# Designed miniproteins, single chains: the designs that were tried, part 70

Each design is a single chain, and the fold is of that chain. pLDDT is the mean over its residues in the fold that is shown.

## One batch from the design tools (miniprotein)

Design m2438
Fold by ESMFold2-Fast:
Structure m2438 (fold): chain A 125 residues (1-125)
Amino acid sequence: MLFEEAEKLLEKARELLKQKDYKGAIIAAAEAVLKAAEGILEMIENGKFDKEKGMKLAKLMEEAATLALEAARKLNDEELLNIAKGILALVSGIKTAIRNDDLEALKQSAKELVEEARKLLELAN
């Protein structure tokens, strides 16, 4: 369910980018990252972490962060650009933690992704 919400937000971000609504694209992409990171945390809290679902959410966050990075670049906004780069680095950490069955590292990176996605939302307005 959170995956379906995140996927719809990613599609919205892609359409906004095509329309050159760079600010709207960043907002939608940040919301997609937030939903996906919350999905990972929910699976961990329930003691039912699914590696296949987790990796699917990580790939979605990677696509959303890449789209936010492109939109931030078009806006020539260094602060938005730096946050989007930070999100991409954290998503790389998520993928590594999933492969290594490191639930503690996964939980920490997912919490940091929630914080960074919220910062991106606030700064994008």
Scores: mean pLDDT 88

Design m2439
Fold by ESMFold2-Fast:
Structure m2439 (fold): chain A 76 residues (1-76)
Amino acid sequence: MSPEEAARYTVAAALRLVGNGFYDIAKLVVEAMNKVDTLTPEQKALVDEIVRAADSGDKEKAREYANKLKELVDKE
């Protein structure tokens, strides 16, 4: 994934979280993704799960995946 694709993907995910009122989770995702230039397959899979949870209104699941994303980013 290119840096431009990763940035656009992160913005799309954050906008969906904000649209569902999950402002704290959106902030966590943006802050985590600002530490990386590209998305690994594992990071992309977690962002996909965060978006799915947001679209279903599952705030607890979205937070769980966002925390896992932060852990993966902090490890890299």
Scores: mean pLDDT 77

Design m2440
Fold by ESMFold2-Fast:
Structure m2440 (fold): chain A 65 residues (1-65)
Amino acid sequence: MQKTVNLLVALQISAVAEGDKVEVKETGDTIEVKLSGRNEEGIAIAEQAKEAAEKDGYKFVLTIE
């Protein structure tokens, strides 16, 4: 979980720098991330967070707008 949390923090920092928005919702074992603004670095970090979360048994839903 810590690795996923660190990646989500990095995603939020990257999004703020680019003027994009990141929304994170946690419901039980489900993590939902909505990324607004399609910068490639943010997408790559979000995909890494998804992989880390799924390896820890969490469901990860990524939405890119």
Scores: mean pLDDT 75

Design m2441
Fold by ESMFold2-Fast:
Structure m2441 (fold): chain A 74 residues (1-74)
Amino acid sequence: SPAEELVDRAVELSRTRSPEEVVRWFLEQAEAAGFSREEILAIGLEVVRRLYEIDPERADAFADEFVRALEERE
């Protein structure tokens, strides 16, 4: 699904990109795909869940930046 592809790409980008770059890219892609705020939150939380299985510090960094960026868009 488009949501699953977005999660997979965000997780892959998190290996080599800063959390700020990954979150910015993720939000741009999600908005371009027409996902609602609720769907973006759910998909972003799935990215965090996937990252916790690989690298908890990277998961925390993504989560912190994701929350910050979403609050700026309220």
Scores: mean pLDDT 85

Design m2442
Fold by ESMFold2-Fast:
Structure m2442 (fold): chain A 55 residues (1-55)
Amino acid sequence: MEEERKRRLELHEHEGMAVGFEVMEWRASKTGTEEEAEKYRALREEHKQKAEELK
């Protein structure tokens, strides 16, 4: 059913976003902005948890 394919696509997107935010967090850390790094870390964790739920 299309639900299965949709679920897999969303899982892929959330995993990709988690990786993207991890890179952004690293960049923010190097830039020296603690607030920005914390923001990206929270976003990364949120997407990681959503990906886990979609498994």
Scores: mean pLDDT 77

Design m2443
Fold by ESMFold2-Fast:
Structure m2443 (fold): chain A 105 residues (1-105)
Amino acid sequence: APSERQRELRDLSTVAGLGRVAEAIKAGAPQEEIEKLVRELVEEGRRAVEEATEEALERARAEALAHAEAALAFLDEVLAEDPDDETVRAMRARVERLLAELRAA
């Protein structure tokens, strides 16, 4: 599903663009000018969705990275107290692999 922010930015862009089109119609602007404004509205909407999607993905990646780093630090503390815990070692290896994948993306 699209993020709340992606929806909000798209809606704001659409409302602002529709306002410009309505104002041009009310002012008796030529059809060619109205068609130009409609094209600009469509382009603005596409850019807003694209930018919001990229921002949401980058934010999600940054949050996942921060959580993985925090988990790795916690597991390192546990291993410092019990270095022979095979379960914790296996968990650490999994988190380290996930962290490497997130950093490579």
Scores: mean pLDDT 68

Design m2444
Fold by ESMFold2-Fast:
Structure m2444 (fold): chain A 76 residues (1-76)
Amino acid sequence: EAEEAAKALLEIDPSLAAGVSLRIVGELLENGRLPDMEYEIIKAVIDGKEVDLLVIREPGREKPIVLIASKRQIEA
């Protein structure tokens, strides 16, 4: 799930993992939402592949925290 997606992101794309927090992801899953943060799931293309991204926006942060939530194209 989101915790495994965050872990996979850290191993696959370290540059995208900058600022990723597994504790934030865990608390979001446990409590359903973090205070003072917005999150949404968007579709994006990474390296030519369509993926679902969990995007968390913190007040005052220039760049959102981006986690891979799911793969639209799962290998058969």
Scores: mean pLDDT 50

Design m2445
Fold by ESMFold2-Fast:
Structure m2445 (fold): chain A 63 residues (1-63)
Amino acid sequence: MKPSSLDKESQDLIEEISRLTASFSDDPRFQRLAVELRQAYLNKADTSTFSKLLREVKRLAKE
């Protein structure tokens, strides 16, 4: 896709982040990441931004 409008890779990252943050809804750190995901989505962020958020969510989930 030439215009790089929200591609499948970004959609997959968003869905994975959403599932993980929902699974840990009792932790305010995960709630903060969910807010950051929404802001990135609204700001039409790049795949790299969503990938970075996923890495942070996975790191916290490991703890």
Scores: mean pLDDT 75

Design m2446
Fold by ESMFold2-Fast:
Structure m2446 (fold): chain A 73 residues (1-73)
Amino acid sequence: MSGQEAADRAALAAVESKDGGAAASYLGEGARHAREMGERGGPKAREGARKILETSKHPAARQAARELLEVAE
């Protein structure tokens, strides 16, 4: 899986998750994979992370979303 695919998939899973801890885990893994592959997340990763920041009150999910935005387009 490319870093971009990992980031995009993680953002989708996070947005669909009802648990803030699970969302944080998905977003953190996506950001990590993008960094390890030297790739950036795509537009889907960016929009998913923004949606988490707008809708989630969970501190860990918000922090992970910010980290994913740093590696997204």
Scores: mean pLDDT 71

Design m2447
Fold by ESMFold2-Fast:
Structure m2447 (fold): chain A 74 residues (1-74)
Amino acid sequence: SDDEEWEKILEIVLNDPSATEEQKEVVKLIVDGLLAGLSAEEVNRRLREAGVTDEQLQEAFRLMQQAAEKLKAS
């Protein structure tokens, strides 16, 4: 299920020692928005309006992509 996949991606990112606390917080906000039923485009829009930078969003999506790849390898 999508919700289970997002929760597992978040868990991997939160346990990633290479990720900063700021990066983990941005990923948590993205996952929380997706679990609430928002599209990725709507989550990105709202986070930008809240002051999250494009660089922070790009880094967060990079971490989520790496976590998704780790899930596929399991």
Scores: mean pLDDT 84

Design m2448
Fold by ESMFold2-Fast:
Structure m2448 (fold): chain A 81 residues (1-81)
Amino acid sequence: SSMAKDMQDYTDGSIDAIRALPDLADHILAAGVRYLNDVAKDPVAASSAEQAKAELERATDDIRAEAAARRGRELARRLAL
């Protein structure tokens, strides 16, 4: 359905945006969660919206973990000077 495609396109686009702009991850995630919660108000879409939200949250956590590891390596390098 067009709604399932729109949800997936929005979720994929949000993940891409977080990957490109990790400093904005909290803002992008909050916007995505609001959108998916609004979609979930329709009982027909609720299960798909919950799955898309879980995917967005998981991808965001993975991107944040990668960014934190990168920052840790940079700090360790600076402290070794």
Scores: mean pLDDT 82

Design m2449
Fold by ESMFold2-Fast:
Structure m2449 (fold): chain A 101 residues (1-101)
Amino acid sequence: MKEKLQRAVDLVREAERLLREALEYAKKGDLEKAKELAERAVRLLREAARLSPETQDYTYTAAGLAVGAITNPETAVDQLEMALEMVRKALSKLQALLDQS
């Protein structure tokens, strides 16, 4: 359990980094780079959701919002900002679970 929670934390932190970079590129109008980074973040968030069922509501929602940013470039900035909000909630819950383990 503890090793799976630590791996989930590491995956969510890397996804947060990628989504922050994707948001920066989207704000600059570089939607191709934003898409590449968001696609990588989606893969990490889905793996984290598999490792921590307790945070799936946040990690799956964040992944869905990142997919929304990829599929609807006109809303990419808003979708990525919402995805980062969900990632922060997932990370807070994962840290609390890890600290209790």
Scores: mean pLDDT 87

Design m2450
Fold by ESMFold2-Fast:
Structure m2450 (fold): chain A 80 residues (1-80)
Amino acid sequence: SEELKRKLEELKKKYEDLQVFKTEFDINASKLKEYYQKLAEKLGKEAEPYLKKVMDQINAAKTQLDNEISKIKEEIEKLE
């Protein structure tokens, strides 16, 4: 149907856009992790809890993005 075709095209665009975002996120997250790791090593033990919190937040955001992309892929496969 026309409606299913439009929904499929919208989901494919969303999938492509999120894949681009994920690629950029992964590169920048890796750089950010390296930056804060080096900063924490310079500042010592007082910075360690904050480093852990930042790492946990970055990892949580990555997991959320990966899960959303997987859900969209499953919806596309169900419509094809």
Scores: mean pLDDT 86

Design m2451
Fold by ESMFold2-Fast:
Structure m2451 (fold): chain A 92 residues (1-92)
Amino acid sequence: MSEELKKARQEVEKILKEAYETGDFDKAIEKVRELLKKYGASDEDIETAVETVRKLFEIAKKSKDPELQERAYEAALRVVEDAISKAIEKKK
């Protein structure tokens, strides 16, 4: 993993952890949008990633199953990480 991608992953993990601890998923969505803009993602890629993460948060909110909540968290992390990776690669 590149040093920039490793730093980005740490920022995403912090945002998602705060969202799951506080339940403020709307604030987390806005922070994800800001982070993707910071790494140079296109408006289309930002909206696609945000919409996917929003759906994953909805699954986590409705589920009482800790295993399903954990899977939704990991999926959200991967979606944002992939979007950042794509933005970084286009910037080269």
Scores: mean pLDDT 79

Design m2452
Fold by ESMFold2-Fast:
Structure m2452 (fold): chain A 81 residues (1-81)
Amino acid sequence: SKDEILAALEARRDQYREDFKGIASDEVVDRAYDEALADLRAGKKPDPRLWNEFKEGEAEKRIRAAVYYDWLLLEKGLEPL
């Protein structure tokens, strides 16, 4: 369910901080992560085209894209990256 996916993503804050260590500060990671979760809670559908932002975008865009990609994977019953 949406609530189970959100709960799984909410448990991953520390993992995103670790994944982006040396690329962005914890403060920047937290801000991007919180914004991505707020969008998902508001019912904004993840767009697979955000994968381009994950690979090519600024650190903040890459963090948001990673959260959206993990949502997409969890929605399909797959594990997060």
Scores: mean pLDDT 79

Design m2453
Fold by ESMFold2-Fast:
Structure m2453 (fold): chain A 95 residues (1-95)
Amino acid sequence: MELIDEAKKVLDEIIAKSTDPGVKALARSAKANLDMLKQAIERKDKKGVELAINYLELVIKEMEKILPNVDPETQALMKKAIELMKKVIEEAKNY
């Protein structure tokens, strides 16, 4: 749970600081999928965990794709968010 809260905090900072609507939309999507994952884990819903992981992996892929085209401050925050979300996925796969 702590990694999910850390990832959400970084995503909130991206939403607050970015002027790019696409970057903000990806960060909001990532937050929604982290909330879905948290709920699925709490409910012991293995299908819900698998679904949330799949959506997070898609968001991570899209973030990695646009990463070279964002400003350096947003790029640093996105790299940190991607790293935290990858750690969340690894822990969730062991559920």
Scores: mean pLDDT 86

Design m2454
Fold by ESMFold2-Fast:
Structure m2454 (fold): chain A 58 residues (1-58)
Amino acid sequence: MTLEELVKIVRENLSDEEIEEISSLTYEEIKKWLKENEDKISKEAREALLKLIEYQLS
């Protein structure tokens, strides 16, 4: 999956407010946020966000 595809999935599944909140968090804080919001976020969006973060850290 390309970076562009991951960004598209995240943008389609998360609100602008959620994206802004996540952009201010560390990787560990983002993992915690995803766990706390598991019921609000699709599995596809969670997997895409984690891959996007890992891609940026690599």
Scores: mean pLDDT 76

Design m2455
Fold by ESMFold2-Fast:
Structure m2455 (fold): chain A 117 residues (1-117)
Amino acid sequence: GLTAADYVAVVELLERPSKSDEELEEVARRIHAALPELPFETALELLRNSRNLEEFLARLKEVDPALAAELAARLFAARIKAEDPTASAEAIMAAVSERLAELGLDGAGAGPAELLA
């Protein structure tokens, strides 16, 4: 699954003023490996055309709202686990659901087992 390091790598890559093709390809491969339903070429193109995580997720939502919610849920769950290792599964799922709702991605996220695996 996606880790907190993957979340940081995605955010930092998107916010960089200049991105190398090698960095874009590495992050796209990590996303595709964690979420095989999102094609590598689609992830790569969205990463190239996005300036931050919110823009990336908004563009992915236009392509596939279910995949956008799934990716966002996994990234946010990984971040929350890293920030609070003592957080219960229920607390993580509640925080993820709240964040997805703020982004308009609610109702299409991963089940608890998939986010916590």
Scores: mean pLDDT 78

Design m2456
Fold by ESMFold2-Fast:
Structure m2456 (fold): chain A 73 residues (1-73)
Amino acid sequence: MSPQEIADKIKETAKKLIDALKNGDKKTAFKLRQEYSKLEDELYAKDPDLLDAVLAENRDLFEEMGRLMDQML
């Protein structure tokens, strides 16, 4: 998987995780959290600058994800 493909999957996984948390689907949320962490680790290893850019450009999305994880997981 290319760095850009990983970056795109990180965004998709974050959106799915937010949806699962909002719907109270903890089982799906735990699986998506694990998938997100693996994707983040992979992108950090391959292209840390792209990871930083993706997180900065989508700050509102990732802040909402973090807030919901802290409150619900």
Scores: mean pLDDT 85

Design m2457
Fold by ESMFold2-Fast:
Structure m2457 (fold): chain A 57 residues (1-57)
Amino acid sequence: SLKERVLAMARKVGEALGLDVDELVEEIERMSDEQLEVALRILERELERLGLEAPAP
């Protein structure tokens, strides 16, 4: 699902940046579908910037 994909990407980005992954997960769990689509685009760009592979579907 969209939410699962965003969660997987957020975990990778959060771990790489030393962010609070649990807090990121809670924020994402509260997001609407529109917010999740925006988050997905941002996280895809961050993964590319960090040289990380996108998680498999």
Scores: mean pLDDT 79

Design m2458
Fold by ESMFold2-Fast:
Structure m2458 (fold): chain A 74 residues (1-74)
Amino acid sequence: SVEELKERALELAREAVRLIKEAEKSGFDPELIEQANEKLQELREVMAELERVLSPEELAEVVAELERVIREEE
């Protein structure tokens, strides 16, 4: 469902930011960087699926929400 895809996108963004912060604290552990990249790849795939089912206006709202989540989790 669209709602499920939106929730998944937001969750993946939070997980990626968390892993990046952990990597920074660990002296850029390659394992954590790899895990962060994996989450970002999954996020890109979910966003591509949302782009197919949402209007441009609805997609812009999702992108704005993702940017807010990433900025807030910084």
Scores: mean pLDDT 83

Design m2459
Fold by ESMFold2-Fast:
Structure m2459 (fold): chain A 119 residues (1-119)
Amino acid sequence: SALVEEYRAMSIEELIARVLALLEAGEAVDTDAVGEALASLSPEELRAVGEEAARLAESLGRPALAAQARAYGEEAAALKERLASADAAEQAELRRRLRTLGAKMVLLPVVALLEAAAA
């Protein structure tokens, strides 16, 4: 998908800003494309995404969300590491879970930013 390739070219900060702008405009977010873009990252890059989302949540006074963001990053990294030794059937399930988790990692800081703007 051209959209997945576009999202893969973005930094996490740029991707969060893009998704935030879409939601503020009342436009639909392709969460599958977001999740697929993050699924292509290394375990270390997935942890870094979780840490950036956590940093953003902490800056908004949301320590519970920061803990959740870190947990998502660690879970995504573990799933990505498991893909290296998985059989074909397990790979399909792990990729689906990783896509869902990737979307959640981006949406978590976006929702926190929207809630902060509404307050």
Scores: mean pLDDT 88

Design m2460
Fold by ESMFold2-Fast:
Structure m2460 (fold): chain A 83 residues (1-83)
Amino acid sequence: MKEVDITVYKRLSPDEFEGEINGIKGKWKAVGGRLIDGKPYVILENEKTGKKYAVDAEDLLGAIQRAEAEGKPVTVKAKIEEV
């Protein structure tokens, strides 16, 4: 497990956002979920590259909610695992 910067630029749908995860920009889609050490993680896939990360659900959802509320990009530190 590692901690990286996640930036949410804009939510596109319930399952999609424009953003950047660990330096990889583009459209990210929620394609699944998993539990890691009893904590929920969302599996996100980059539409352009096919790159997948499991991202801490609490960190991710907080960033998305703040980006929607503020109408501007929000960057947070989030725990991730490569899938």
Scores: mean pLDDT 86

Design m2461
Fold by ESMFold2-Fast:
Structure m2461 (fold): chain A 91 residues (1-91)
Amino acid sequence: ADIDAAVRGMNAATGSPEEVLAALRDPDPTVRRMTLITAALIGRPEHIPALKEALNDPDPEIRQGAADAGIRVAKDSGDEELAKEFEEIKK
């Protein structure tokens, strides 16, 4: 169910970088989307590699979400160069 998938994605986002990456590779787009949203809200720079991976997602909404999340996390961590990199990808 959508709720179960969303909860699974949110829980993964509070875990290790490997758990976030695994959730962003989940076959269920609801899991991937909720993982992106939650990771962006938490704003941990250690999740940036997983957000970069999500830029290659087959779902265009998830790709845009990954770019937005990456910009936000990079700016919150003070990495202006990385933020510009995500902004160029989003264009």
Scores: mean pLDDT 75

Design m2462
Fold by ESMFold2-Fast:
Structure m2462 (fold): chain A 94 residues (1-94)
Amino acid sequence: KREKAEELIERIKEIGDKIKDPEVSALVKRAAELLRKALESRDIFEVEVLIGIAHISLGVAKLIAPPEDQPLVEESIRLASEAGKLILEVVKEE
């Protein structure tokens, strides 16, 4: 589960590198960074807050993204939702 969460976070970061708009790219990469911090946290409340902020960052990215970047942002949102679920499972099992 932890390995899968790390893989999904890295894929979100890679999507950020492919995004053409620099502001949208920064927001997607910020979401990956926040999810990585959540995975390293031992506090379930902190984990939930960090996952929430990551989704807000992606929501802003979707709102401002040009049409050519929209599919990449949508993919990053799907991956972030899956990663967030796995992160919560990992933190609860430890």
Scores: mean pLDDT 85

Design m2463
Fold by ESMFold2-Fast:
Structure m2463 (fold): chain A 65 residues (1-65)
Amino acid sequence: SLEDIKEFLEKHPEEFTEEERRIAQLLIDNPMATLEQIAKELGVTPEQARELLRRFKEKYEELKK
């Protein structure tokens, strides 16, 4: 759940870059946001936002095991 992801970020801040934490936080704050909306909010390209989200997801899946 999004609450689980939020708690995970609070417990493991050093496992993620600042950019990875920011994109995750934006999704927690607005779960209905499109990748384009997230990219605009962060001031990055949609491709960059997609890569940040992919990297965050991969780290999260590995670390929660």
Scores: mean pLDDT 79

Design m2464
Fold by ESMFold2-Fast:
Structure m2464 (fold): chain A 80 residues (1-80)
Amino acid sequence: SRPTLLELSINGDKYTISAFLNTVKDEEIRERLNKLSREELLELLNRLMEVRGDRKKMAEILAETLKISIATAYRLLDER
């Protein structure tokens, strides 16, 4: 099975997280990711790396940056 975004934050790097985000199948999340500028995406990757392994803080950053619900952010963290 594919590692989760949370597992990749612990064991991977920003490039691994970026590759994961390019493979997200959830249409709502894909639409929100596609609305980010290059600069906004780089800032998201940097913020996720700063809080790596912290599920709650990662969900809060994802919800804030993508303008999705916290429940949707947890769904993204748990995607395989």
Scores: mean pLDDT 83

Design m2465
Fold by ESMFold2-Fast:
Structure m2465 (fold): chain A 100 residues (1-100)
Amino acid sequence: SELIKAVRETLEFVEKVIKEAPKLSKEELREKLKEVIKKLEELARKMREENADEYLIDEVEKRVESLKIVYNDENATKEEILNALKDVADLLKKILEELE
């Protein structure tokens, strides 16, 4: 399934960012957060095109909104950014399990 592939590729990207986060500055991690937001927006669009369950699409869009709040908060810590990314990875794993 093209959708399963898209979810897996997005998850792999998020997990790579999480793994690399300890060696990144806060500014570099914020740039990666921006890339994750873009990837999740692209995933939500693909999920709509592939007629995925509205519930799953809504969960992805809620995480996009949460990440945008963290991104727009100049006082957000590196730990808060990491925790938000880990929450996204957990969601993508659950979606992947439901689609498989």
Scores: mean pLDDT 88

Design m2466
Fold by ESMFold2-Fast:
Structure m2466 (fold): chain A 92 residues (1-92)
Amino acid sequence: EEEYLKKLAAKFDTDGNGKLDEEELIKFVRYILDQIDLDKDGTLSTTSGISYFAYLAFDKNGDGKITDEEILEAVKSGRIKKVFGIDLSKYM
């Protein structure tokens, strides 16, 4: 699982420096969210178990939307590591 995320992160590292900047990190996280969002409308279904974990990790204000600001906050605050056991800040 962590190895898959490392390989995926490398695909979003457009400058090849081995780290994701904030724009690359947002694209990386949105790609993962897009894979679990079947209708591709930017709003995840809360009836899906996977979507529930995504909202638990990212949706800080509970509005049913995951913003770029919430993605960065969730990674930098350690909430992603707490919810999923994976520290995405290592890629920044």
Scores: mean pLDDT 64

Design m2467
Fold by ESMFold2-Fast:
Structure m2467 (fold): chain A 80 residues (1-80)
Amino acid sequence: AKEILEKLLEKLKKIKGSSEEKYEQALDLINEAIAEAEKQGNVEAQMLLGSLETAMRTQKLMGTFDFDEFIKWVEEIIKK
């Protein structure tokens, strides 16, 4: 789980653009990470990444999505 999240975090930190572009790129990277976790049979990583994806979509719908706060949240999950 941790290795997939660390690779995701490195890619997320390289994202540039508008808030909308950052959201779309982050969503794509999370979906790629979910697919990788599925290939590995890593159910814990799939569940965790799925929760992150759901939270992103919910925050976007509510108008509360903040990319920098999302990066911090992913970093905190990795540190545990």
Scores: mean pLDDT 81

Design m2468
Fold by ESMFold2-Fast:
Structure m2468 (fold): chain A 82 residues (1-82)
Amino acid sequence: SDAELAALLEAVMGVLVEALREQGQDDLAAALEARFAELMAAKDIKGAAGLVIEALRYAATLPNAEEIFRRVEEVARRIEAE
């Protein structure tokens, strides 16, 4: 459902934003969080999913990519189990 997808996107985006802040990319983290919130407020779930995919692609280029993806998998599994 759209509600389940929205919960998953919010959880994954939360991990990505925190990972960027941990890497000192506070401005990028804030911009990503603001854009995601705007898309979610507009009920643009497909746009929000696209933003999460773009953020994951960027995360794959970071030195801590393996840790970020582990955290993403963990939170996704938790949402799917609920």
Scores: mean pLDDT 85

Design m2469
Fold by ESMFold2-Fast:
Structure m2469 (fold): chain A 78 residues (1-78)
Amino acid sequence: SLEEEIERAAEEAVRFAREAKELEAAGDVLAAIGATIAAIGAVYEAHLLAKKLGKPELGIEAAKKVNEINPKLKLEFK
């Protein structure tokens, strides 16, 4: 279902954001950048799917979780 796709995208976003933090702490700058890009992409996917479902709060929730892991990103979608 579309809700399951949103949940999957949100879970992927959180996973990539945490991976990016671990890589950053380890000094693997290029891998951390790659994981950060993947996290942003997954949040954006969740946002678009949530908008399509008519539940934009699900996308906002995904962005908030990623921003809590990496406050520098400050992801926000209209």
Scores: mean pLDDT 86

Design m2470
Fold by ESMFold2-Fast:
Structure m2470 (fold): chain A 106 residues (1-106)
Amino acid sequence: HMDITTDKPISIRLDIDENTTSYTVSLKVTEKVKKGTKFKIRIHLYNTGSKPATVKSITISNAEVKILSGLNTKILPGGHAVIEAEATFKKDLENETITITVDIEV
């Protein structure tokens, strides 16, 4: 069950390594959400690999994404970074899965 709110960020943790070029997270929206609803996402990225990694883009299915902070941040081995984004739904959703994709350069 995913709570979508404008008041509280949805927090997601991703562990990435030196072979990670893309990371995908699926979240189920179990409530009815209207087109134009905005929600905030906070993505915690932990680099568990041996090479520095950089976040290049974030996309969310059925949503427009505005990156607020953390894009192009270089994450050293053993480090972590926080990416903050605001998403606006492009259509009404009810009992559907949304997909968050993070593109990573190592």
Scores: mean pLDDT 77

Design m2471
Fold by ESMFold2-Fast:
Structure m2471 (fold): chain A 87 residues (1-87)
Amino acid sequence: MPVLAVGANNNPELTRLQADQALAQAAKHERALLIIVDEGSTDESLAIAREAAAALPESVEVVELKGSLSDPETVEKMRELALEAAA
């Protein structure tokens, strides 16, 4: 099962690119996990990530995590979520 990540980091263009890539990857698999990482966005980045998640099939599990992709603690939480989804 693929584990996909989309960051909401006050960069809507980057969030859209990550969301488009996640949609393309999810389409190749019957099941996937999508993790939305909210880095404290004040613009439309989080809304873009959520809209993309809503477009995914029911076979995709969606989890929102508050943190930063550059933070080791956030990366570790993502690993824990990936292991839980793989069970």
Scores: mean pLDDT 75

